Designed miniproteins, single chains, continued (2). Designs and how they scored, part 52

Each design is a single chain, and the fold is of that chain. pLDDT is the mean over its residues in the fold that is shown.

## One batch from the design tools (miniprotein)

Design m5895
Fold by ESMFold2-Fast:
Structure m5895 (fold): chain A 60 residues (1-60)
Amino acid sequence: MEEVEAQIERERARRDEIEKQLEKNKDMSPLEQTKLLFALAVEDAAIWLYEKILERLRER
């Protein structure tokens, strides 16, 4: 359980860093902005999946 919780924390930290990159780089090309938005979506999906794994582990 603690390993999955630690992974969720790491994924959240990664997400926050990507979000800060989007805010800082005002002159970013639309393609680069789209890539970072895709990375954010991937991190959100990863967090959701790890939370689902945690839920399942708590019920076993």
Scores: mean pLDDT 79

Design m5896
Fold by ESMFold2-Fast:
Structure m5896 (fold): chain A 63 residues (1-63)
Amino acid sequence: MKIEIKKEGDKKIATATIGDITAVVEGTGMSDEELKEKAAKKALEMQLQKVLEELQRLLEELL
């Protein structure tokens, strides 16, 4: 996983990338570590949701 932090005015933007999944989180007044953790969590949740959705679709067609 790659995590990048960019400063835009008074906001910090963290971008987490896992393969083809990109998650972006904005924060004001947050530490870099907190922002990285939130971005990483969002990216992982998106990846898990994709897998779960594919499994649910298969089960719905069978049941």
Scores: mean pLDDT 78

Design m5897
Fold by ESMFold2-Fast:
Structure m5897 (fold): chain A 75 residues (1-75)
Amino acid sequence: AVELVREAERADAEGREEEAERLLREAAELVPKESPEKAAETVRLALELAARRLGRPVDEELLEELARKYEEELA
C-alpha cells in the first residue's frame, strides 16, 4: 500500500493525475490487509499527497476511507 501511494505521488508529479487517483484507490483496498505500521504510513503519505494537490480534484472520500480503516486497525 505504501508503495502504491509513493507511485501515485510520482504519477501526480509527472502530470498523470488519473493514474495517481487509481493508485490511491488501489492502496485503499490494501490498507485493511496490511500491518498497522504500513496502514499508518499509507494514510500519512496519502494525506501529504492530497495537501500537495491543493486546488486539484482530490479524492476526499478515499482519504477519509483510509483514515477510518487505519483507526479501526489501531483499535
Scores: mean pLDDT 63

Design m5898
Fold by ESMFold2-Fast:
Structure m5898 (fold): chain A 70 residues (1-70)
Amino acid sequence: MEEEIDRRIAELRPRAEANVAQSPLMTPEDVDLAAALEVMRRIAEENPTDQEAIDLVLKRLEEAGVEVER
């Protein structure tokens, strides 16, 4: 599960980096946040009953300094 989430974040980073190129005011931390939020959305769409996967993504966002409603 963790490896799958990390893989999806890695897949989304190039898209987030392309968005940074269009919006030069974004920081690397903003890119990581955008990628993590996209992973949350995809996991919720693929398996909405997998609360453990959702909780893991929320934990990683909180560790990255993002305020998330639990």
Scores: mean pLDDT 62

Design m5899
Fold by ESMFold2-Fast:
Structure m5899 (fold): chain A 97 residues (1-97)
Amino acid sequence: MKEAIEFESRVSLIKMQISIAKILARRGKYEEAAELLEEAARKAEELGEEYNSPLLREAAELLREAARAAREGKIEEALELADKAMDLMEKAAEEFA
């Protein structure tokens, strides 16, 4: 696959943003967590379109749902959705290995 290092770096950045958002959500900073999840979703969608990855596009949708759940105070649901998105990000990275 092309530009594997760039792809891996961008996936790692998105995963880092998801991890930070989970920490913020557990600290009760729901709006900040939702904003990071929305930013991660946008980046995952862009990467998924650029590299034609259905897994990254699905991860982006899960991250948007996680952001909505966080804003609604449904923190356990938001964390579960974020974890599912993280798993899809890992699977997408394996496609380039």
Scores: mean pLDDT 84

Design m5900
Fold by ESMFold2-Fast:
Structure m5900 (fold): chain A 56 residues (1-56)
Amino acid sequence: SAAEKAARALANAERALAEDPSETVLRVILRELEKLAKEYPDPALEALIEELRARL
């Protein structure tokens, strides 16, 4: 269940990122992923969070 939720969150984030989001939208995505990482710690989520921080 936790792994499934993490995978779904990653897929949703990748889809949103494919739409060339603005800096404001990137910040919203980052915050959502940080919340999820607290509940569902996953190395892939942590890696994506670091990548988004580097883009900002």
Scores: mean pLDDT 77

Design m5901
Fold by ESMFold2-Fast:
Structure m5901 (fold): chain A 56 residues (1-56)
Amino acid sequence: SNFEEAAKRLGVSVSQVRGIYTLAQEMGEEVAIAYAQRNAGLSREQAREAIRIASS
């Protein structure tokens, strides 16, 4: 549900949020932010918010 909430709030797919969250957990926040910027069109702040909501 947290993945769906983040996806809706940030205008991205649930699969994109899941990918961002998984990368943050396995490779660290900076790798996840870079992925989100390149693949989801999110800013650094939006990428951090996606991770925060998904972790709730």
Scores: mean pLDDT 85

Design m5902
Fold by ESMFold2-Fast:
Structure m5902 (fold): chain A 94 residues (1-94)
Amino acid sequence: MIEELEKKAKELEAKDPKSVEAAKAYFNLGGLYYAQSEFEKAIEYFEKAIEILEKYDPKSKELAEALKGLGKAYEAAGEKEKAKEYYEKAKKIE
């Protein structure tokens, strides 16, 4: 299931590098890895979602949610200062 979502996300990104659908797929992958306590992979996928969403719309609600997801992943990984930075970035968009 996760492997199928990874394949779908890559296919969506390959068709359109600014694809909100690709960003949402990467965001969902980040959430799934977070739920499995695989925080390094969660960080990686949230970062991929953020990269796409910044190119799409730097003021979007989707970008704010992805930044919050990254903050939670960093917090769970013990990176409290980085977590705070991303929470503050999300707040500035909202």
Scores: mean pLDDT 84

Design m5903
Fold by ESMFold2-Fast:
Structure m5903 (fold): chain A 90 residues (1-90)
Amino acid sequence: HMSKEEILEKLKKSFDYLIKNDPRNRGLTEEERFKRFKEALKLFIENPDIKIPGISDEVREFILNNPELREALLKAKSYEDFLKAVEELL
C-alpha cells in the first residue's frame, strides 16, 4: 500500500527523468518535450510490449488503473497543468 504522496512523487520523478534526459529532446522547447512525452506515454499504455526508459512498472500500473489520469495527461498543455490535475485526482 502506497500513500498518495508517494505515488505523486514517483510519477513526478519518472516524468522529469523522461523530459530532461531523453537525448531526442535536445534543442526542443519545453512544450515540444512535453508533447513528445505525451505521445510516448500514450504508445506505452496502448502497446504493453513497448518499454519506455524512465517509466517504472509501478507508474504504468497506476496510469492503467486510473482513466481520469490518462484524460488529464491528454488534455494538459504543459507539465505543470498535468501535475495539478494529478494532485486533484489523488
Scores: mean pLDDT 69

Design m5904
Fold by ESMFold2-Fast:
Structure m5904 (fold): chain A 79 residues (1-79)
Amino acid sequence: KEDVEVQIALVEIGVAVLRLYEQRHPDPELQKLIDEAEKLVDEAREALRNGDYETASELVQKALEVVREAIKKADELEA
């Protein structure tokens, strides 16, 4: 449980940083990835509220993958 909560917090931090970046470097694809990560985090939090730690863990792993893709996209925009 605690590990999933920590991972959710890390995704939320990543999303916040990516949104600050997107504000200065607007990109539709980056925006979509940020929105997708936020939706997955919201779903993971709901699963945690319901005691479904397996689903929450799966959703947070997907969110971390989307954040990773968003970081790659941001790097490409700077190239």
Scores: mean pLDDT 82

Design m5905
Fold by ESMFold2-Fast:
Structure m5905 (fold): chain A 52 residues (1-52)
Amino acid sequence: SKLTLKDLEEAIEMIEKGASEEEIAEYIKEKAPELSDKEALEIAKELIKLYG
């Protein structure tokens, strides 16, 4: 995966601080621009489901 474990840890910290789904998806897209908007949003939803 082009998205690193560190990038996922940062996204989880953002969720813990109250970041929105859209903010998490945007962060993922910035770190892994090869992902589609749909894929980034799906990853954001799963992270919020697990850690939110």
Scores: mean pLDDT 83

Design m5906
Fold by ESMFold2-Fast:
Structure m5906 (fold): chain A 76 residues (1-76)
Amino acid sequence: SDEEIDRLVQEFVEIYETKSKEEAIEAFVNLAREKLGLSDEEIETLRFAVEKIYGKSKEEREAAIRQLLRDLRARK
């Protein structure tokens, strides 16, 4: 549901603010795997996208992650 996506975005923000880059990316992709049931290939796509948006503004990161998670959930 969209509520799951919104929760994942909030978790991403908290992880991003409290962990190192490497730990934050790993923690977030593992959380997305559990909550969205992503395959290993989808997790690698997510990891690549999260790395690419590191260093962007908070608003840009949240918007990009939200859209990516919606796209990954819709691919079935």
Scores: mean pLDDT 75

Design m5907
Fold by ESMFold2-Fast:
Structure m5907 (fold): chain A 79 residues (1-79)
Amino acid sequence: SSLEEPYRLIEKGEKLMEESLKEEDKEKALELFKKGKELMEKGIELLIKNGAPEEVIKEAKERLKELEEKFKKKLKEME
């Protein structure tokens, strides 16, 4: 389906970003965060391109923003 691929990308990206929050090594955490973010952004772009409902796109963007905020807080706590 037209929404299957973007959802898979978002799911993979979300998992990598969640792994970045658990990673103790700062450099590894940054790499996981960067890759996860790229996948989620690509998935969101494909949701938009494939005409997904605006609410679905909004929820995906909100989840990405939530994960970004959590990672920024983690980096601040690492000093």
Scores: mean pLDDT 87

Design m5908
Fold by ESMFold2-Fast:
Structure m5908 (fold): chain A 89 residues (1-89)
Amino acid sequence: EKEKRLEVIELLEKALLEVENFAAVAEEEKLPLLEEAKEHLEKAIKAVGAGDLEAAIAHLEKAKELALEAGDEKTAKLVEEAIEKVKEL
């Protein structure tokens, strides 16, 4: 439903802000991982908006992996919640 998709998009926008906040204080060697996670989050937002849930899940799983590798557990948790919500769409 469109209403649930908007809720997922809002959650992903929050995750995008969180990864940016973490990147501002992260060690320089972690920045490429965080930038790649951000790119996947932006692609996931577009995919959810378009109703391409398979593409959205693929991008979210990659974003979660990259966030965890960078040590950004808060963004990873938000992305995990978004994956579960997308599966309910």
Scores: mean pLDDT 84

Design m5909
Fold by ESMFold2-Fast:
Structure m5909 (fold): chain A 60 residues (1-60)
Amino acid sequence: AKTFTIKVGDTNKQIALALQLLGTLPDATVSVDGDEIVVTVPDDPEKVKYLEELQAEVNS
């Protein structure tokens, strides 16, 4: 499994992103820790790439 931390300081954006992740990655574990969303996924290259791209987009 691989864990990603996505920084989202806006509560509405956090909720929207968490729901998107749960809908897109139903086998992922999603938790919120302050301004961060912590996502753990299986070692699936497609899901890993999706989260890497999402993390980069949120930080841009």
Scores: mean pLDDT 77

Design m5910
Fold by ESMFold2-Fast:
Structure m5910 (fold): chain A 62 residues (1-62)
Amino acid sequence: AMAEKAKEAAKNKDWETLRELFRQARSLQELIRLANAAMEAGLTPGEVGELARDVRLPSRAV
């Protein structure tokens, strides 16, 4: 699962893999899952926020 890869990359401080995983997120829910996995592995909310900043998701039509 992508969340498991994010957790492993976060433990290894593999920022390139983390950026790639976050960039591949297709939805806000997927992004939240990746963020939670990274934080469980010891990343701070600030570090996760920086990774999420580079992610562009399509605007939701409500």
Scores: mean pLDDT 73

Design m5911
Fold by ESMFold2-Fast:
Structure m5911 (fold): chain A 74 residues (1-74)
Amino acid sequence: SLYEATQQLARDVVDTIQRLVAEGVPRDEILRRATELVRQRVGELADRFGLSPEQREALLADFLAKVEALVEGV
């Protein structure tokens, strides 16, 4: 389901950020990589589940805000 796919993306984002922090990657580079991951994965979900442009934009904005909050917290 779309819900399960978005939950998996949320886990993948957290795991990716935590791994990069543990590896000593600079915060700006973590933000860049996590942002790129989110853009790619949201695009894939939009295609797979037939999301409208508005739904895609909302999902992308939600995940980008989560990335910024997670990265700022490190």
Scores: mean pLDDT 86

Design m5912
Fold by ESMFold2-Fast:
Structure m5912 (fold): chain A 92 residues (1-92)
Amino acid sequence: SDAVIDEVLALAEAAISAGGSVRAEQSGGTVTVTLSGLPVTLQVGLALRVIGLELDGHGVSAKIEGDTLTITVSGLSEADARALVARINALA
């Protein structure tokens, strides 16, 4: 949904604004976004925003591994997935 795409972009922009790094990869209609170099408090805050969307039934999930937050977006068209990857990687 557009709400998931808009929120994931906002999360990536927030990570860059905090001095972190972002990278996105596509596999079909699935986009994996890796956010790194974030303070723990921001990492948790961004993960909670993703969990809120997941609980609302959107195809999105978050995983924290060490200093890395991974966001997975599923159920996109391949065109929307490709566009999201391009937009996120342009921020890096």
Scores: mean pLDDT 85

Design m5913
Fold by ESMFold2-Fast:
Structure m5913 (fold): chain A 84 residues (1-84)
Amino acid sequence: MEEEAEKLVAEGLRDFERGLEAYKNGDYQKAVEDFRRAAENFTKAAELYEKLGDEEKAIEYSRMAGFARDLAVEAEKKLREKLA
């Protein structure tokens, strides 16, 4: 359970980094996909930490999931501007 949560955090961080790189390169479609995957992985990690009774980490990764979702929305706005 803890090792699974740590793996999901690592995957979420890698997806988040890939999303940032895609966004910087103007690949907004890829940025949306990467940020959404990051949010999913952070959400799953938060759920596992909640089951483990680690409330602090559950809150932390829930917040990171929210931040990744917000960045996906920003990338979607940029994508729509490019599809005009």
Scores: mean pLDDT 87

Design m5914
Fold by ESMFold2-Fast:
Structure m5914 (fold): chain A 65 residues (1-65)
Amino acid sequence: DAKKYFEEGKKYFKEKDYEKAAEYYQKAAEIEPSAEIYRNLGQAYLELEKYEEAKEYKKKAEELE
């Protein structure tokens, strides 16, 4: 479920595996999109230096607030 994928994403982010963090955050967002998930996805993309993707997910998070 969404919470399980979100927790896995946070675990990978903590381990600095930003690619897997983004993958699991995206799986969580596909099930239940939320501003928090999109903010975390944006942070993972920032760490990957994927600035356009990071900006897009920051915008999506703002749209849900």
Scores: mean pLDDT 87

Design m5915
Fold by ESMFold2-Fast:
Structure m5915 (fold): chain A 103 residues (1-103)
Amino acid sequence: SLTLSAQITGVAIADASIVWMAQRPGQPEEAVAALSPDGSSTAYAPRVQGRATISRDDAANTAYLTLTDLEPSDTATYRVRATGPDGRTQWVSAGTEVVVAPR
C-alpha cells in the first residue's frame, strides 16, 4: 500500500473541497478521488474504486490518499487541489511522482 500526503496552506481544509488528481504518462490529468467540504461524501474514479481512500486531518491541515493493491496503471504524478468555500481560493500541490514496476 501507499499513502500520499499534502499539507495545505492558505486554505482551511475543514472548509475546502479536496480532489486528488493523477496524470499518467502520455494521458490527460484525471480526478481519482474527491472529498466534500463537510467530509460527508467521497467519490472515486472507476479504476481505483475499492483500492483508494481519501481522507483529511483538519488539525494538521493535511490531505491524504491511500492506494492499496498497487498496479502499473497507478504510475502517475499525483496532485491535490483544495478549493475554499468561495470557489475562488485554490491551493494545488507541486505533485508526487509514483512509479509502479510491472509484475
Scores: mean pLDDT 82

Design m5916
Fold by ESMFold2-Fast:
Structure m5916 (fold): chain A 62 residues (1-62)
Amino acid sequence: TLYVEGGRAAFEKGQYDAAIKGYEEALKLDPDNKEAWRLLGEALKKSGKYEEAKEAFEKAKA
């Protein structure tokens, strides 16, 4: 998914809010993408959104 790739590129550049947005767009298209949920959790954690990160990681496990 181009959104997952865009989110990962933003994350690698330290642009965590842009990474979050990219992964959220990817999940709107494919909400069962566990890898996108995991990547969203990591980006949320880097942005200091710890409770939201925890929820994303739980969805990655489902």
Scores: mean pLDDT 83

Design m5917
Fold by ESMFold2-Fast:
Structure m5917 (fold): chain A 64 residues (1-64)
Amino acid sequence: DENRKKLLKLIGEILRIIGDIIEIEKKLKDPSLSEEEKKELEKEKKELEKKLKELREELKKLPD
């Protein structure tokens, strides 16, 4: 089933991005980080969150 294959692919991508976001959030909790380092990590997190939202919208379009 084409839709099932697309679902599994999207779920896999979503899980990978969630993992990446969690890793960044853990790094952001390090009190030793400089303000510049925090800024770069926050920027990276925002880009990943944006991509995650796009994948969620694609997931919602699939008929299940």
Scores: mean pLDDT 81

Design m5918
Fold by ESMFold2-Fast:
Structure m5918 (fold): chain A 64 residues (1-64)
Amino acid sequence: MEKEREELRREIARLIGRILREIGDLLQEAIEKKLPEEEVEKRMKELSEKLLEELKKFEEELEK
């Protein structure tokens, strides 16, 4: 039981790392292309919503 939960926590950590990387790439692109703050905030919100959605799925699995 604990090993399965530990494996799931590892997958969650990998997912978070992946999304953080995408956020970092977006911020770097925004600086390089001088994107308006409004566009950056919109894309950041979309990435944050995606992260929350996937984290919610893992939370449901942990409660099983």
Scores: mean pLDDT 76

Design m5920
Fold by ESMFold2-Fast:
Structure m5920 (fold): chain A 56 residues (1-56)
Amino acid sequence: GDEEAERALAGLEAALGQSRSVQLAALHDGRKLLETLDPERAARLRELLEQLEASL
């Protein structure tokens, strides 16, 4: 539900400050979520994925 989607997005944001392995796992998990999220959350997720890719 919405709470689960928000927790997933928060987890991806938290990964930005963590180890490379955590960032890679978050990147893979986040890519899978793109098809299941509403457009507004999908836009936020895409921005987080771009930040994760830039930090790698």
Scores: mean pLDDT 80

Design m5922
Fold by ESMFold2-Fast:
Structure m5922 (fold): chain A 72 residues (1-72)
Amino acid sequence: SVEKELEELAEKAEEALKNGDYESAKKYLKEALRLALENGIAMDSLDSEEKIEEYAEGLVEQHKKAEAGITG
């Protein structure tokens, strides 16, 4: 099912983030968001490939900064 594919992609993204593989994490997040959009699950604000890219990149960057201990 779509839900199972989304779960698998989310697990892969989380694993990649834990391993510091931010490029793979972004790829899996984008794929999950794209799949969710195609099946009417994602938010209306994620109605384009560009917005999906930006959202996924933002999530990875937030995690990356937290892991690096950046405070400011």
Scores: mean pLDDT 74

Design m5923
Fold by ESMFold2-Fast:
Structure m5923 (fold): chain A 68 residues (1-68)
Amino acid sequence: MVDEIRDLAAKTGEKLSEEEREKLGKEVSEAVQNGDYKKALELVLEAAKKAGDKETEKEAEELLKKLE
């Protein structure tokens, strides 16, 4: 899970501005460190929507479903 979340954040971050990529990385790392994988995935999902990254949107949504 952690590696998958970080990989998705990195992929969608490449389609964002440098500042937004750094912010995403920091916020995702904080959420993961707190064990809040749902928040980490929600952050990735919002970033993917902003970037127009439909593939990462779908992957983040599927991982969120697995946390139910």
Scores: mean pLDDT 82

Design m5924
Fold by ESMFold2-Fast:
Structure m5924 (fold): chain A 61 residues (1-61)
Amino acid sequence: SMKKKIEEEKKKIEKEYEEILEKINKELESKMSQEAIDALKERVKEEMEEKLKKLIKEIEE
């Protein structure tokens, strides 16, 4: 029922996290190991997933 609203908010959050991931890649790839960069990106993705779950539940009310 609220599919369009969920997609709009999801896209907004995804954009914010895309910017964070791009910053990690561009600023840290020459300064950190690939393993450390991958670990940071996984943490960022987990945080994004939790934000999306919380937002979806709030909209479903």
Scores: mean pLDDT 77

Design m5925
Fold by ESMFold2-Fast:
Structure m5925 (fold): chain A 79 residues (1-79)
Amino acid sequence: SELEKKIEELEREIKRLEEELEEEKKELEEIEKNLDDSDKKNVNRYIGTSLRVIGLEFGIEQNKKKLEELKEELKKLKE
């Protein structure tokens, strides 16, 4: 089924994004532990990583919503 393939592809994509999010969160925690307000480069890295985390969380939510929509379509087709 084309729909089942799309579901599997989207589940794999969500898993990859969640793995990337965990790595970015770990990096953010390491930056926070060593955060020096006098170091503009350190502050800029913190901001950049924080924005990347937000972007990944948003992307994951959008993909999860799409996955739920596809799973509902599949349920309707299986009667």
Scores: mean pLDDT 83

Design m5926
Fold by ESMFold2-Fast:
Structure m5926 (fold): chain A 59 residues (1-59)
Amino acid sequence: DDVEREIAELESKIRELGNEALKLYQEYEKTGDPELKQKFDEILKEMNELAKKLRELRA
């Protein structure tokens, strides 16, 4: 089912982005670099957009 595949792909993408966000936050804690914080915030925004798509597909 295409919908099931799309849900699985979105879940996988959200997981990957979450891992990337954690790594960026760890580097930010070491360096205090505001650019790393900005990248972290951008990833969180992308994750929120993907989560919205997941909710629509599950409706």
Scores: mean pLDDT 84

Design m5927
Fold by ESMFold2-Fast:
Structure m5927 (fold): chain A 101 residues (1-101)
Amino acid sequence: METRLETRGRAGVAVAIDVTRASPEEVDFEVIAANTSDKPVRVEVRVRGDEEKEASFEVPPGGTATLRLRLRAKPGTVEVEAKAYVDGQLVAEARATVRLP
């Protein structure tokens, strides 16, 4: 298994993706967002593998939120992207790519 993580954040907003479990059939991810700003943050999550899934959640001002995702995946590549927005502006993003044997 090979995992690549990329994280970018600014304006007091950070997003991270943690791969908590990977197997040939299933991958578990956590998307964690922290918001130290005075505005709410909307996080949009897109997952691409054998299935494509989209989810979103909101992080209140001064808060932290976590979204847990479970995917069915065949051997190959699973990509997870998380993008955080404040007032419609992209302020943080994270990407995880997992290769399954």
Scores: mean pLDDT 76

Design m5929
Fold by ESMFold2-Fast:
Formats: structure tokens, sequence, C-alpha cells
Structure m5929 (fold): chain A 64 residues (1-64)
């Protein structure tokens, strides 16, 4: 789960970088790493990594 989440977030971030949206790319990666660390620590569970990445993207878009 954590590894899949990070892979999806990296793919989304790369698309944003190609569009010149570097700040969005960095926020998405930072959010995904924070969630992945919580999953690895056993603090949270994610069942849908794609939906989790979409939520991280929405949060990043609201800031940038």
Amino acid sequence: MAEELLKLAQEVAEKYRKEGKTDLANLVLSGAKAVANSVKAGDIRIEDPEATVERIVQAAENVV
C-alpha cells in the first residue's frame, strides 16, 4: 500500500512538473510521503491508494 501510494504520487507529480506546476508536484509528494510514513508506522490504513492520492492532490490544489 505505502509503496503503491508513493508510486502513484510520483506519477502525478511528474505530470505536474511537465506542466510547469512545480509547487503542486512538491506538495503532492510531501503529502504522499507523510501518509506513507503513517501507514508504515501502523497508525493508519489505506484501502484505495488511487483515492488517497486524489485527496492529496485536491488538498495541494487548494493551497497553490
Scores: mean pLDDT 79

Design m5930
Fold by ESMFold2-Fast:
Structure m5930 (fold): chain A 84 residues (1-84)
Amino acid sequence: MDWLEVIKKMTPEQAGLMLPIYENPVKISDKEVVKKKIEELEKLLEEEPDNAIAYLALAAEYKNLGENEKAEEYLKKARELIGE
């Protein structure tokens, strides 16, 4: 299943509903899978810089890597965009 299609099709209103997913993300034991998702999300943000859901997904993936500072920065950016 291409999870990027889910991110692309969600509305800004639905981005607020994604916040619980950031707090309790699905545990991914394979760091290479997490890194690949981050690369795909960064590519999506190059095309759609105002995609709040892509920022939320990046925050969740960085949290999975233990990169809590980067996760918090992306979460903050997502929250700023949700208001639009």
Scores: mean pLDDT 69

Design m5931
Fold by ESMFold2-Fast:
Structure m5931 (fold): chain A 72 residues (1-72)
Amino acid sequence: KRKEALELLRKASNYLAKGDYEKAIKVFEELIEKYPDHPLVPEAYRMLAIAYKKLGDNEKAEEYQKKADELR
């Protein structure tokens, strides 16, 4: 239940650390879709911005950074 959002963040962060950016993105998107009001959502958006920037997608990186900033 409540542990699932934290487990998804941990799993996605592990993919990001390993350089598996596409897998990290999918898991962060799953967290946001299933738990849109969770306190971890702004951090998930921030991490998505980092992942997209690493992939060279500057437009999506900026979009997700703005979403993270708006939720703080």
Scores: mean pLDDT 82

